# Designs tried in a protein design run: designed miniproteins, single chains, continued (3). Part 17

Each design is a single chain, and the fold is of that chain. pLDDT is the mean over its residues in the fold that is shown.

## One batch from the design tools (miniprotein)

Design m8567
Fold by ESMFold2-Fast:
Structure m8567 (fold): chain A 79 residues (1-79)
Amino acid sequence: AEAAAQAALDAARAAAERAVAAYGKLSPEMAKEVREQFERQIAETEALLRESLEAGLAAANGLLTAADMVTQEAERRLA
């Protein structure tokens, strides 16, 4: 359902903000690149979701996983 896709997209956005914040501790320039990348991917996912709820939901879940991995990478580099 659309509600599930919206929840997944919201979770992906929250995870992306966490990734940007983590990279911000390394450098503002890296944080900017990470933000720009996720903003583009979120926009692509929103467009896909308008065409197909199934494909959009899958893309949103993929972004959530990717953002979590990016956050872990930043934390590893900060250690």
Scores: mean pLDDT 82

Design m8568
Fold by ESMFold2-Fast:
Structure m8568 (fold): chain A 70 residues (1-70)
Amino acid sequence: MVVYDYPQNPEVLSPELLADIVRHIAESLGLDEEDIEKLVEKAKELANKPVDEIQKELSPLIKEAIKKKK
């Protein structure tokens, strides 16, 4: 499929797009709605940060949610 919508800066994501991505990932991992909402809120706070910074701050939260859910 051909896509013409490239991010203006690949290292920076819009808050809405980042929130959608994080929500999709959390739902696919089978997290509880409370954990999903927490991750989405954090993602919105991290909007305008480089992807590396976002990953560093979200990774530990995702790991904890996964461990708790099992």
Scores: mean pLDDT 70

Design m8569
Fold by ESMFold2-Fast:
Structure m8569 (fold): chain A 80 residues (1-80)
Amino acid sequence: MKEVEEKAKRIVEELKKAEADPDVAVAIGRRFALAGEAAEYALEKGTTELIELLSKEDPKLAALAKSILEVNLGEKVELK
């Protein structure tokens, strides 16, 4: 399994755990942290592949990660 695919799977599993949290504020915070992690990976590796994989599983998380990445870069990001 590719490193990026393995990381995408882990983020999706953590997102499911976050969504199951009875504390809505904690659930929202964890979701934002996971989106930030995906954006950081894109910055570190110079690729949007992780965000693209996440968009197939949870489009809202991918959109949040893309927005965080765009703010950090100061430019628009195109996904394949």
Scores: mean pLDDT 78

Design m8570
Fold by ESMFold2-Fast:
Structure m8570 (fold): chain A 85 residues (1-85)
Amino acid sequence: SRRAIDLIRQGIQAFQDGNYDLALSLLTQARDIALSESDYNTAYHALNQLSQVYQSQGDLDRAQQYQQQSLDYLQRSRDIGRRNS
């Protein structure tokens, strides 16, 4: 999870620098690591950032698909860790 979070930070920095190829690579790696760990909150953040990169490139269809996936994982992260007493 720390590695995935660090990759998201690096991907955001690459995106801010206009290095879209590097941003997509780092954010995709972060997504894959987060999903392998069932860290749905981190997967949500990676997918949300991927959506923003594709939106900036004018790929609105792919941006929308990643945005929908991010919201699904955000919901899953909220369902995990509910303490019912």
Scores: mean pLDDT 85

Design m8571
Fold by ESMFold2-Fast:
Structure m8571 (fold): chain A 73 residues (1-73)
Amino acid sequence: TIVGSPEEVLEEAEKTGDRDLEYHAVLALAAAAFAKLDKSAKVGETLATLNSSSGTSVIKKTEEGIKVEFTPK
């Protein structure tokens, strides 16, 4: 399981060459961008859950910004 901001997860994917992780990081960046436009979301709230053949990402709004938890399959 990998946890971080969408940007941190993308950097990790780029450093390791993990294409599956890169896919989830890019989708999480898109979800985070939409969440920043939607001011109804509260700190501590789960904004989205992304399921794919490579794994599952949970995107959550935290006090430190948007965080992603990626669990590979």
Scores: mean pLDDT 75

Design m8572
Fold by ESMFold2-Fast:
Structure m8572 (fold): chain A 81 residues (1-81)
Amino acid sequence: GAAEAVERYRAAAEPLLEEAEALRDDTSPEVQRELAERLLERARAAGNEAAALLLQSYLAYLEGKEEEAKELYEKAQALAA
């Protein structure tokens, strides 16, 4: 379900982002989107490409763009490995 997807993103973000815990709450998709956008800007400013791709994937997931989210998630995981 949606809660499981959010937990997967949080777990994947944990080694890349100190603020990964912010991605564990799916009670408000609007709040999760704002948090993800803020974290994306911080990841980009830090030059953390893996974290930026992961957050872009999460934003695509929240927008219902399942194929785009999957492609970005796979790119993030490959870059982090």
Scores: mean pLDDT 72

Design m8573
Fold by ESMFold2-Fast:
Structure m8573 (fold): chain A 73 residues (1-73)
Amino acid sequence: MEEISSLTPEEIEAFLEQARQQLAYAKQHLSKEQQQQLAQQILRELDLLKEVHPEFAEALDAVKAEAQALLAE
């Protein structure tokens, strides 16, 4: 009933797919500065989702690893 329980598994999977698409696009088409900004934003969103939906922690951590790789030099 509260906002915390409003996200369905399907919405979480859609978010993860969208995040991956955004990271892939950034890696290929955006500047390094824009890539870092996007990766940082995605990491914050993933951290919040992991706190609310720990059952998806493994899938969230996989996308976090992709975002962290984009930030790594």
Scores: mean pLDDT 77

Design m8574
Fold by ESMFold2-Fast:
Structure m8574 (fold): chain A 101 residues (1-101)
Amino acid sequence: NANLKAQAEKILAQIKASTDPAELTSLLNKLRELLSKTDNEEVIRIALEGAQYAIENTTDRDVLEAAKDLLMQALSRSRDKETILQAIGQILRTIGKLEDL
């Protein structure tokens, strides 16, 4: 009964404004917690966007691991083919970045 979409959008805005790895890790974990409470495809897409942004803008191991965990949660919760395929692609990209560390 929480406004989960509005909460997810607020966290996404904070992710896009953050340059601190510890803050990014915390925000990604908050998105993952919201995602554990809902199968709403809009919330899942916001979580996917947050993970994608973090992956593109960092090489920090903790941030990449948090983004990977969020993407795996999104993959497990989504029933939308396009969202599932995007999550798989970003998981593979994240694994590649982690292997390069």
Scores: mean pLDDT 86

Design m8575
Fold by ESMFold2-Fast:
Structure m8575 (fold): chain A 64 residues (1-64)
Amino acid sequence: MVTDKEGEGAMQIAKFLGGEAAAQLVGKSLGLEVDAARAGPGLDAAAKNNDGKAAREAVQSGIV
């Protein structure tokens, strides 16, 4: 459901706002219910490592 481009966008948002905020914003933008507590830590790690694929997987793992 989450594309590589969307994962890269989420990673960039997480660099500025943090992974939990990025998960909430991306979820709203995609019309998906994303559990920010589940996706947030993965997005923080992906942002720290500049890993767009890990960011995509973090968002996908948080989808309710």
Scores: mean pLDDT 78

Design m8576
Fold by ESMFold2-Fast:
Structure m8576 (fold): chain A 91 residues (1-91)
Amino acid sequence: SEEDKKVLLEIAGHIQQAIQAMLDGDEKLAEEHLQKALDLVAQASEEAKQLVRDEILPQLEQAAELYRKQGKLKLAEFLENAAAKLKETLA
């Protein structure tokens, strides 16, 4: 639905803010944005959770691989941990 797409965009927005915070060296802000994304996922409809599984989770795993290849190991580890927490929240 249109509402589920809006929730997906809010979740994606918080993940992008977490990535930017990590790039800026602000780990606390990154953790705050990740937690906001996880809280939104936990409260989301099954339709929105399916969109997170299909669209956000693969992108997060791809971003982790990309940053690892760039030598941004701390960001890659953050994203790998974020993907693991997201999988747990989606279960």
Scores: mean pLDDT 89

Design m8577
Fold by ESMFold2-Fast:
Structure m8577 (fold): chain A 75 residues (1-75)
Amino acid sequence: SSLAEAQIKSGEALEKKGEEAYNKGDLEEAREHYSKAGTLYQNAAALASGERKQEAEANYQKVKEKLDEVEKEIE
């Protein structure tokens, strides 16, 4: 659906902001952006089917790995 596609794109934009924050050493900002991106990907996966659902689930898995790395750095 167009709504799922829009949420994936919004998640990708937030993931990019998270990456930019991480590269600057702004770990708390990176955490916030990656967390929000993950929520958008989960919402997109719930709304989507087929290849779009798989895309949203793959994006969620990737951003979770990035979020886990940030969490380790903050500790």
Scores: mean pLDDT 88

Design m8578
Fold by ESMFold2-Fast:
Structure m8578 (fold): chain A 86 residues (1-86)
Amino acid sequence: MSLREQIKLKFPGIPEELLPHLEELVKLVGGIENLTLEMVALYLHLKLGLSHREIAEILGLPSESVTRRIIENAKANYPELVKKLT
């Protein structure tokens, strides 16, 4: 199974055009097994500039408010990743 197929299986809402960007995120976190929902949400927001609403739709999250909370928690929990994405 390709890396893109593994990403799509784990996050089925990811558009095909975003898969190459998420492959880069997988490399930054040391493999698909280390990739968390929080890391994906953070990457989509900081690196790709997607809105909280767009990220909620892509990741199947219940609201923009939940998405915002996940991203703020991810910024606190993964400060080294934040530095790499900004």
Scores: mean pLDDT 85

Design m8579
Fold by ESMFold2-Fast:
Structure m8579 (fold): chain A 93 residues (1-93)
Amino acid sequence: VSIAPRSEEQKKLAIENTRERAERMTLGQLKSELYSVADSIATLYKETELAEKIKEAIDNKDWEKAREIAKQIPDELARESLLILIEQMEKLE
């Protein structure tokens, strides 16, 4: 079950939950959550370079570059979550 592909409904619910949570987060909480997702990507997919690049783009407030890097993430849930967090962080900055 833990290694089985998530259903489309489960993915949709997780993405919607991320959006709802992000809308209520402070800038500091958004950055922390974004770093947490990036670290998870580095751990699960050994995508340490992509994780470092997205963190650097966020620190530089380069939202366009952050989105381009996020789009390269192979996991759909992680990619969509990062894009939601980046969008909300840009709105608060």
Scores: mean pLDDT 75

Design m8580
Fold by ESMFold2-Fast:
Structure m8580 (fold): chain A 80 residues (1-80)
Amino acid sequence: SMKDKLVEEMAKIYLEILKKNGIELSDEQKQKFLDFLRSLSMEELIAMAEALAALPESSDPRVQMAREFGRRVLEKIEEL
């Protein structure tokens, strides 16, 4: 389904952003994140990406990563 494709792409983007910032997740943490994404509706996944992309600019690396995640997910949605 389109939702399954979006969940897979969101997980890939998340892991790439974390890896770029020196953060490695355990297999358990990766699975929990996938299960979380799968528990959300398509509308909730899109709303989350929009909310994260709309966060104000910050020097906090966590906020910077969240904004990048939201922006990249929205870009991917336009390609699907």
Scores: mean pLDDT 88

Design m8581
Fold by ESMFold2-Fast:
Structure m8581 (fold): chain A 94 residues (1-94)
Amino acid sequence: SQRDERIEELLKQLEKLNAKPSVIEKLKEIYELHKANRYDPENQERIRTLVDEILKETNDVKQMELVLQFMWEVSAEPEILDKIREKIEELKKG
């Protein structure tokens, strides 16, 4: 699908920017959870945990901007998008 192609492209761009393999694997898991059953409370909690771990492991503005685009493509909750935007602003300040 067009979405699968966009997700794969974003993951490749993250790899080119030397994103940690652990971050890429967490993003892949988030996409699989969204495809399986995003409304499952256990899946929602797992997604929140994975996002929080990505935010702790990523200190690069360009990588975090790609993570934001990834979350947009998977139709993540507004709360997740807001957390990532906040992290980007924090990183821009030093």
Scores: mean pLDDT 86

Design m8582
Fold by ESMFold2-Fast:
Structure m8582 (fold): chain A 94 residues (1-94)
Amino acid sequence: SREEAELELLRRYVEAMEEMIKKYNIKDEALLKALKDAREAVEKAERGEASVEEAQQAVLKMIAAFSRTQAGTEIEKEFFERLKEISEEIRKKM
């Protein structure tokens, strides 16, 4: 379904962010909080305890927090290239 594909997309975006934070040892408290909030929102939506829209908003806030600290860096470029690959893989399955 569209909702299942959207939740898979959001989950993979959260996982990509977790990998970027680990790889580059990012310690920005605002980003770490936004990641935690996004993960919890996606997990709740997957359990039917929250809306997909709430999960989308949390993930977008996470991406915004990342962009505020990494704007114009090679780290930002790598992250958005990963998001593009993820979105293309999931769109091919729809």
Scores: mean pLDDT 87

Design m8583
Fold by ESMFold2-Fast:
Structure m8583 (fold): chain A 90 residues (1-90)
Amino acid sequence: SLEEVKRLLETAVRLAAGEDVSDDPLLQHLTSREERARAIADKLLELLGKNDPEVRELVGQLYQAILRGDPEAVRRIAEKLLELAEKKLG
């Protein structure tokens, strides 16, 4: 759903900023930033289309931005993913 995409993108920003995201049910059992970033990326691909090259590129960029701890880059990429999600799901 569009609301699930919005939640995941907000959680991605928080994770990149070094904030606690253990409240997210997708992430509570995972311990590393890499594991949590991968879980977010995999779920976004599932929701938006794993075979869409634009989705794959943006999700890949999001994953890398989370790993390097760049919340501003995550926010920019999240805006593009949200626009794409609104076209596909809204």
Scores: mean pLDDT 85

Design m8584
Fold by ESMFold2-Fast:
Formats: C-alpha cells, structure tokens, sequence
Structure m8584 (fold): chain A 90 residues (1-90)
C-alpha cells in the first residue's frame, strides 16, 4: 500500500504539470487510498463505478444509474464504514 501511494503521488505531480483530466482522476484515487484507506484495486473500482453512474445519469438510463449507485455505496460501506458514517452524519 505505501509503495503504491508513493508511486501514485509521483504520477499525480507529473500529470498536474500537464493539466490533464487524468491528473484529477489520479488525485481522487490518491484521496480514496489515503482518506478511506482503500486498496488500489478498490479505489480504481470506485472511480470506474462513479464514471459509469454519471454516464448513465446523463443518458437518462435510470435503472443502470440506480444499480451503479448501489454498487458504489455498497463498496464504500464494506471497505470504509466509519468514513461513510461520518459523511452521512453531516
């Protein structure tokens, strides 16, 4: 985990210098790994679910959006229940 976080920090710095959309995704991935303490695989899965859910929402695919949103919440509850509870508590 620590080795992966360091490598991702270097990638974020390089991509931020380029001003790319990939820089924002890499920063969010780093945030999930540091704040929510997710593995690289779980962080990547959450980002992919968020991307797919947003696309379904824009395209008005309500059933797909609901399914993807449920998978996103379920993964967060399984991997970072305390952090989810803090966010929901306001």
Amino acid sequence: MEKEIRKLQEIVEELEAQGTEEAMEARFKLYLMTEYKLSLEDAERLIELQRQAYQAYVEQRDEEYERLAEEYIKLLLEKAPEKVAEDLAK
Scores: mean pLDDT 74

Design m8585
Fold by ESMFold2-Fast:
Structure m8585 (fold): chain A 96 residues (1-96)
Amino acid sequence: MDARGREILLAEVEVTMLIIRASVYIRIGEKLKEKHPEKAIEYYEEAIRAAEEAIRRAEEAIRRLGPHPGLEANRRAAEELLREAKEKKEELEKKM
């Protein structure tokens, strides 16, 4: 229960919330893509922004607090979501 441990936990929670947000936006986009493709693209763009913010905050925390398995795992998860959101947006744009 040192100050560093508390800061790591707070950073992990913040990054995890952004990861959840990105995942939710991707899911909404998937549900909308057939009937409302332009709206689906907007949600994929929001997922991209959330994933990019998650990566940025994880990298800032790693620089400030040092390497931590949870922060590294969150960074990788955010990078995967960023790739997924970009791929889904590009695929939908090609079909429009």
Scores: mean pLDDT 88

Design m8586
Fold by ESMFold2-Fast:
Structure m8586 (fold): chain A 63 residues (1-63)
Amino acid sequence: SMEEKIEKLKEYFRPYVEAGKTIPRSDIVAKGKELGLTDKQINDVYIDLEVELGLRLMKQALK
């Protein structure tokens, strides 16, 4: 399903967030297109993961 493809894209790039690393936009776009996702769906995933990364880095800086 489309939801499974979106979750697969999130799962593929979640290790970047866990490692405190920025996701290369070109890499997530390429992978999202390979999975058959629309530009909007890819961008929504990218924003969600970048927000999660920012929150993670902020929490680590406050310790």
Scores: mean pLDDT 84

Design m8587
Fold by ESMFold2-Fast:
Structure m8587 (fold): chain A 101 residues (1-101)
Amino acid sequence: ELLKEAREYLNKAKETGNIEYAEKAFELALEVLREKGEEKLAELLEKMREAALNLDEETFAELHSEILELLKTVEDEEVKEAIRIGVEANQLILFIEKKKK
């Protein structure tokens, strides 16, 4: 249910360019990861979001690569989907913040 809601917010963010929808999708994805005990993945996604908000593209790219490598080792489909939503939300946040300049 949370992942479905997160995906719906992510789709709204893509359609409207409204950062609040991307942030809501991100928060729901983190909630799923934390409920699953995936605290390290949640922490990496939060650092990636911080890099996006600060326009730190180098740190963003490094964290994105690390998260994608960890995703290859994940067996839980809900954890995989939460990571995908969190990454896509962070990519949208970075894009929207860059457009404000």
Scores: mean pLDDT 87

Design m8588
Fold by ESMFold2-Fast:
Structure m8588 (fold): chain A 64 residues (1-64)
Amino acid sequence: SSSERKKIREEVIREVAEKLREIGDKINLILTHIQNTGDREALEKFINSDHEEFDKWAEEIRAE
């Protein structure tokens, strides 16, 4: 039914938005850390990092 389709759509949109927010929060955490340290090597690391490296770096920052 149209009601069930709307519910599924809203749930998918919510899940996608949540995942995008988590990615954004991770990026903001890393960028804030770089801004606070003023480290050029950290900026180069940011530009050259892949998804797995971003995950590890975010965890390292959170552990500080």
Scores: mean pLDDT 73

Design m8589
Fold by ESMFold2-Fast:
Structure m8589 (fold): chain A 70 residues (1-70)
Amino acid sequence: ISDEELGEAWRRLGYGLFNMGLYEAAVVAFRTAFENGLVPDEEDLRLLGEAYRGAGDFEEAEKYFRLAEE
């Protein structure tokens, strides 16, 4: 499996976990996708920010919301 395919699989898992309200798990899945070479787009960064916010990590949420604006 290519790094791109592995990153995409983790991103899809992150989206699923986010939709289920499992925000802490969604954060782990999104971060693992990016560590596996997936370049986050604006939507990915915004959803990671929302996942951090749902997990109660407002400092990290703010960082990712700012990245999504650029």
Scores: mean pLDDT 81

Design m8590
Fold by ESMFold2-Fast:
Structure m8590 (fold): chain A 83 residues (1-83)
Amino acid sequence: MLVPKIRIIAKAVESDGAPAPVKPGEEVGVLSLNLKALEDLQPGDEVLVVYAQPGKGVGFTRARVLAVDRTDTTIELSLKVLD
C-alpha cells in the first residue's frame, strides 16, 4: 500500500552556514510555513530535507524529527540527520 512521504524544504544557506547538514547525527533547525503535508509530523517521524540555493544548489538528506513547535502560520522542526 502506498504511504504518503513528507518532504521539508530547507531554504537557502546562511553566509557561513550549511543549508542542510551533511554528516549523520547532526541536528538542523527548519522553519517553514505550516503546510498541510506537515500537519501530522511528530517526534520520531522520518522526513526528507530538501535544500536549494539560487543558481543550482539542490540537495537532500534524510532526517528524523526530534521536536515540533507549531503556530497558526509556521512550523519549527528540530531534525537529526540519518544518512
Scores: mean pLDDT 60

Design m8591
Fold by ESMFold2-Fast:
Structure m8591 (fold): chain A 85 residues (1-85)
Amino acid sequence: ALEEAERHLDRADAALAAGNFKEAVEHYQRAMDALVEAGDEDPVRNTALIFHAVAGAIDAEMAGHTEEAQKILDAVSAAIRALDA
């Protein structure tokens, strides 16, 4: 489950680097969904993966893609709330 989240983050980063911001958003969202499905089994690793997605949102914002950045942050916020429940 965490391996699935990491795979989606890697794909999101590749899409972001290629300028494919919509594809990047989809993969960041899938990564956060996979992280929630895995649950709070490794809080340190979960935190690292969340920071990875936040870094992607910052990169999108800095590139002028504010709507896409917000979608990534919304997915992160949803994952944090789900893990705290």
Scores: mean pLDDT 86

Design m8592
Fold by ESMFold2-Fast:
Structure m8592 (fold): chain A 51 residues (1-51)
Amino acid sequence: MTEEQKEQQRKDLRDAYLSNKDYVKDGKVVKVDLSRVSLITRIERLLRELT
């Protein structure tokens, strides 16, 4: 895993996560959100990075 990619992914995830809450209505701006399953995975990954 490349650190640069991880950093970019983190930024993208952060923005996607924040937008995800509102994204439930957009459903268009989905960068890495496939379904609820993907959402949960994202949260888990975010939490893991925070922790």
Scores: mean pLDDT 55

Design m8593
Fold by ESMFold2-Fast:
Structure m8593 (fold): chain A 94 residues (1-94)
Amino acid sequence: SIEDLLKEILALVGEAVANNRKLSEEEQARVRALLDEIRARAPAEAQPLIDELGALVDEFINTDLSAEEREALFARMAALAGEFLRLLAQHRAA
């Protein structure tokens, strides 16, 4: 499910944040694969949220962030994931 894919992204990024580290190359490849799978499964209305989540993931991977900046960026990713899940629930209920 998209929810399980989002939870896996947040778990991988959250572990990196908790340990004040960057994602490994293997974790980066996994997160990218999860985002591609979400993009393939998600309705058209959700694509802008997926694009925004992808941009935050790219920032996390490509930027030398402080511990505070990593925590702030993770909080933004978690908030977007929550908004995405609410959108999917509304789409299924309609």
Scores: mean pLDDT 85

Design m8594
Fold by ESMFold2-Fast:
Structure m8594 (fold): chain A 55 residues (1-55)
Amino acid sequence: DDKQRLAEAAKKSLSEAQYQALVKALETAKTVAQLTAIALRTIGDQIDEQLAKAR
């Protein structure tokens, strides 16, 4: 579930091309840590944009 939820959430935040790369990486690595790292990087970028608006 966690792995599936992370992939689903990333799909909503990432472009289709980035999501496709994520799926490929997931199939190769098969580790939740890999998914978490990718999700955190992407979400970090989104949060930075939101913070800029809040300023």
Scores: mean pLDDT 63

Design m8595
Fold by ESMFold2-Fast:
Structure m8595 (fold): chain A 88 residues (1-88)
Amino acid sequence: MKPLTPEELEEFLNSDDYKRALSSFDVNGDGSIGERELRLMLARLMGKTDLSDEEYAAALRRFDLDGDGKLDEDEWIELLRTVRDLLK
């Protein structure tokens, strides 16, 4: 599987399609990204299929996430913008 390209991520953020993708990563349907879903998303953005506990902790620190493993919609948008800027 291929990670999102910077071009694809930029188009995605500009098109409001992020709401459909958020739903796809919100497997439990509570309007938040759980720890498991967040780990898988970060792995894909980094071109990996999974992350070790140390890699996950490093990714959380790198993206300045709360550390409780949950993202609401606003935090999700901020994360995607940060990742886009890093990928360029």
Scores: mean pLDDT 59

Design m8596
Fold by ESMFold2-Fast:
Structure m8596 (fold): chain A 87 residues (1-87)
Amino acid sequence: SAREQELIEALMILAEAEILLSQGISSPALDARRAEAQAILARYPPTPALLERALARLDEYIRLAEEEGNESAVERYRRIKEVLESL
């Protein structure tokens, strides 16, 4: 559903923001994206089932990036997956 896609996207945005912040990367734009994603998830608390679907979506993104030879995208999605798996 559109809501499920929005929630999965919000989870991935939060995971990537956490990775970038842990690497010392910060900006007003990153803070704004993180706040927007947090607001979405506050309205619709993530369930274990939603996290499983987010992980499945990331596995698909990794596969597609590997098929394209986009090594930077593969690394990015794998790091996002690691953050979500720790939840």
Scores: mean pLDDT 82

Design m8597
Fold by ESMFold2-Fast:
Structure m8597 (fold): chain A 86 residues (1-86)
Amino acid sequence: SSLAELQARLAPLAEEIERAIREKAPREKIRELVERVLRVLAEIGRTRPGGAGEVGELLERVLAGDESTEELRRAREKIEEEIELM
């Protein structure tokens, strides 16, 4: 996949995370969204080494259950930043 295709897959997921935070979605729904983002970030990392590392690390912490809603919000901001850098 091209970076443009990966960006097109990532942008809707960032929007869904924002919506989930705003609507106080269940933890399970947030986990599902985070897992989908991590799959896209893994492909970005294979195409552009180092480009998604910081975001991936934050999302892995969210999946571990140690992170608050504020960490999820921070991860969403970093996802938007990663999209802008493509």
Scores: mean pLDDT 67

Design m8598
Fold by ESMFold2-Fast:
Structure m8598 (fold): chain A 86 residues (1-86)
Amino acid sequence: SEKAQQILRELEHLHARGLMVIEQAREGQISKDDALEQLDVLLERMDKLEEKVKEYFDPETAKRAIESIEEVKRRLEKEKEELRKS
């Protein structure tokens, strides 16, 4: 649906921002602490996106959207863990 595409576009935007934050930290443009805080904010926004999906969509559409959100969250959590260890 059109709304599902909008949700996926929002997810893509959040993912791109997360990757930029990680690269900025690797390049020393921002501190590790600042990067970790920004990543936490992005993960919270993804949690809110899951809540919106559950509220506004049928169960089948919601399941697929949530799977996409969880995949992106997992990727950012992995990058966050690697950044924390560096």
Scores: mean pLDDT 84

Design m8599
Fold by ESMFold2-Fast:
Structure m8599 (fold): chain A 82 residues (1-82)
Amino acid sequence: SKVDQLLADFEAEARQAEEFLREFEETGDLTKLVAAGILLAGMGFLIDQLERAGADPATIARLRARYADLRRRLAAAIAKYK
C-alpha cells in the first residue's frame, strides 16, 4: 500500500539521520550535521504525506514521537559543538 511505502521511506530516513548524527558526534564533520538536518525535514514531509494517505492516528503519533526524538538529538548536537 501507499502507507506501507511511506512508512518504509520514513524508517530509512530515520536510520540515516541517526547514523549521520552519530558520525558528527564522533568526527565533528559538519557535513553530517547538515545531512541529518535535511533528512529530518524530509521525515516531516513524510509524516504529512502519511496523514493525507490515511495512516491511523496511533501510527502518526508514534512517527511524530520518533521525529521529535531525532529533532532533540539534532538540537543537542548543535548546542554541544556551537
Scores: mean pLDDT 87

Design m8600
Fold by ESMFold2-Fast:
Structure m8600 (fold): chain A 100 residues (1-100)
Amino acid sequence: SAQLEKMRASAEALKEQALEAIEKKDWKSAATYVGMLKQGAIDVAELLEDPKEREEFIRRTEELWERFMEALRKKDEEAAKEALEELLRLINEGIELVEK
């Protein structure tokens, strides 16, 4: 799907921008880019046909967002990068489920 490939490419670009912001300790920009990734994950979840799978995917997304925001509050660069990496993996997992 051209739409799903575009979503994947957008998520990868946002992840790279978020990583650069984290490494520069630009936490405001990092929060903006990760917030956009969070919305991307929700958009992917909305494409899931099973309402229970959709709710669980959104819950997992919110949990990762909370972990990122906790890392941001603590200025924990390593924890922020780990949460970001897991969020990208979740988005890619969701895209694979939609392509099924």
Scores: mean pLDDT 89

Design m8601
Fold by ESMFold2-Fast:
Structure m8601 (fold): chain A 74 residues (1-74)
Amino acid sequence: AEAALVALHDRMVAIAGDESLSVEEKVARIRALAAEAGFELVGEREVTLDGVRHLLLEFRSPDGVTLSVSIPLR
């Protein structure tokens, strides 16, 4: 379970940083991965990180585990 959670988060971060994908493609793929793992999208907001605007996606499992990922808006 914990190994699967780490692997899920690593995959989400890799997608968020993939410069070959559009923001729309990143959001769709990250949401699909989260849903497959039983996580619900609970938050979506813009944040500024290191001077760059990001879309922050926040997910939660039924047992209260949270995951977040930031997608650069460039």
Scores: mean pLDDT 82

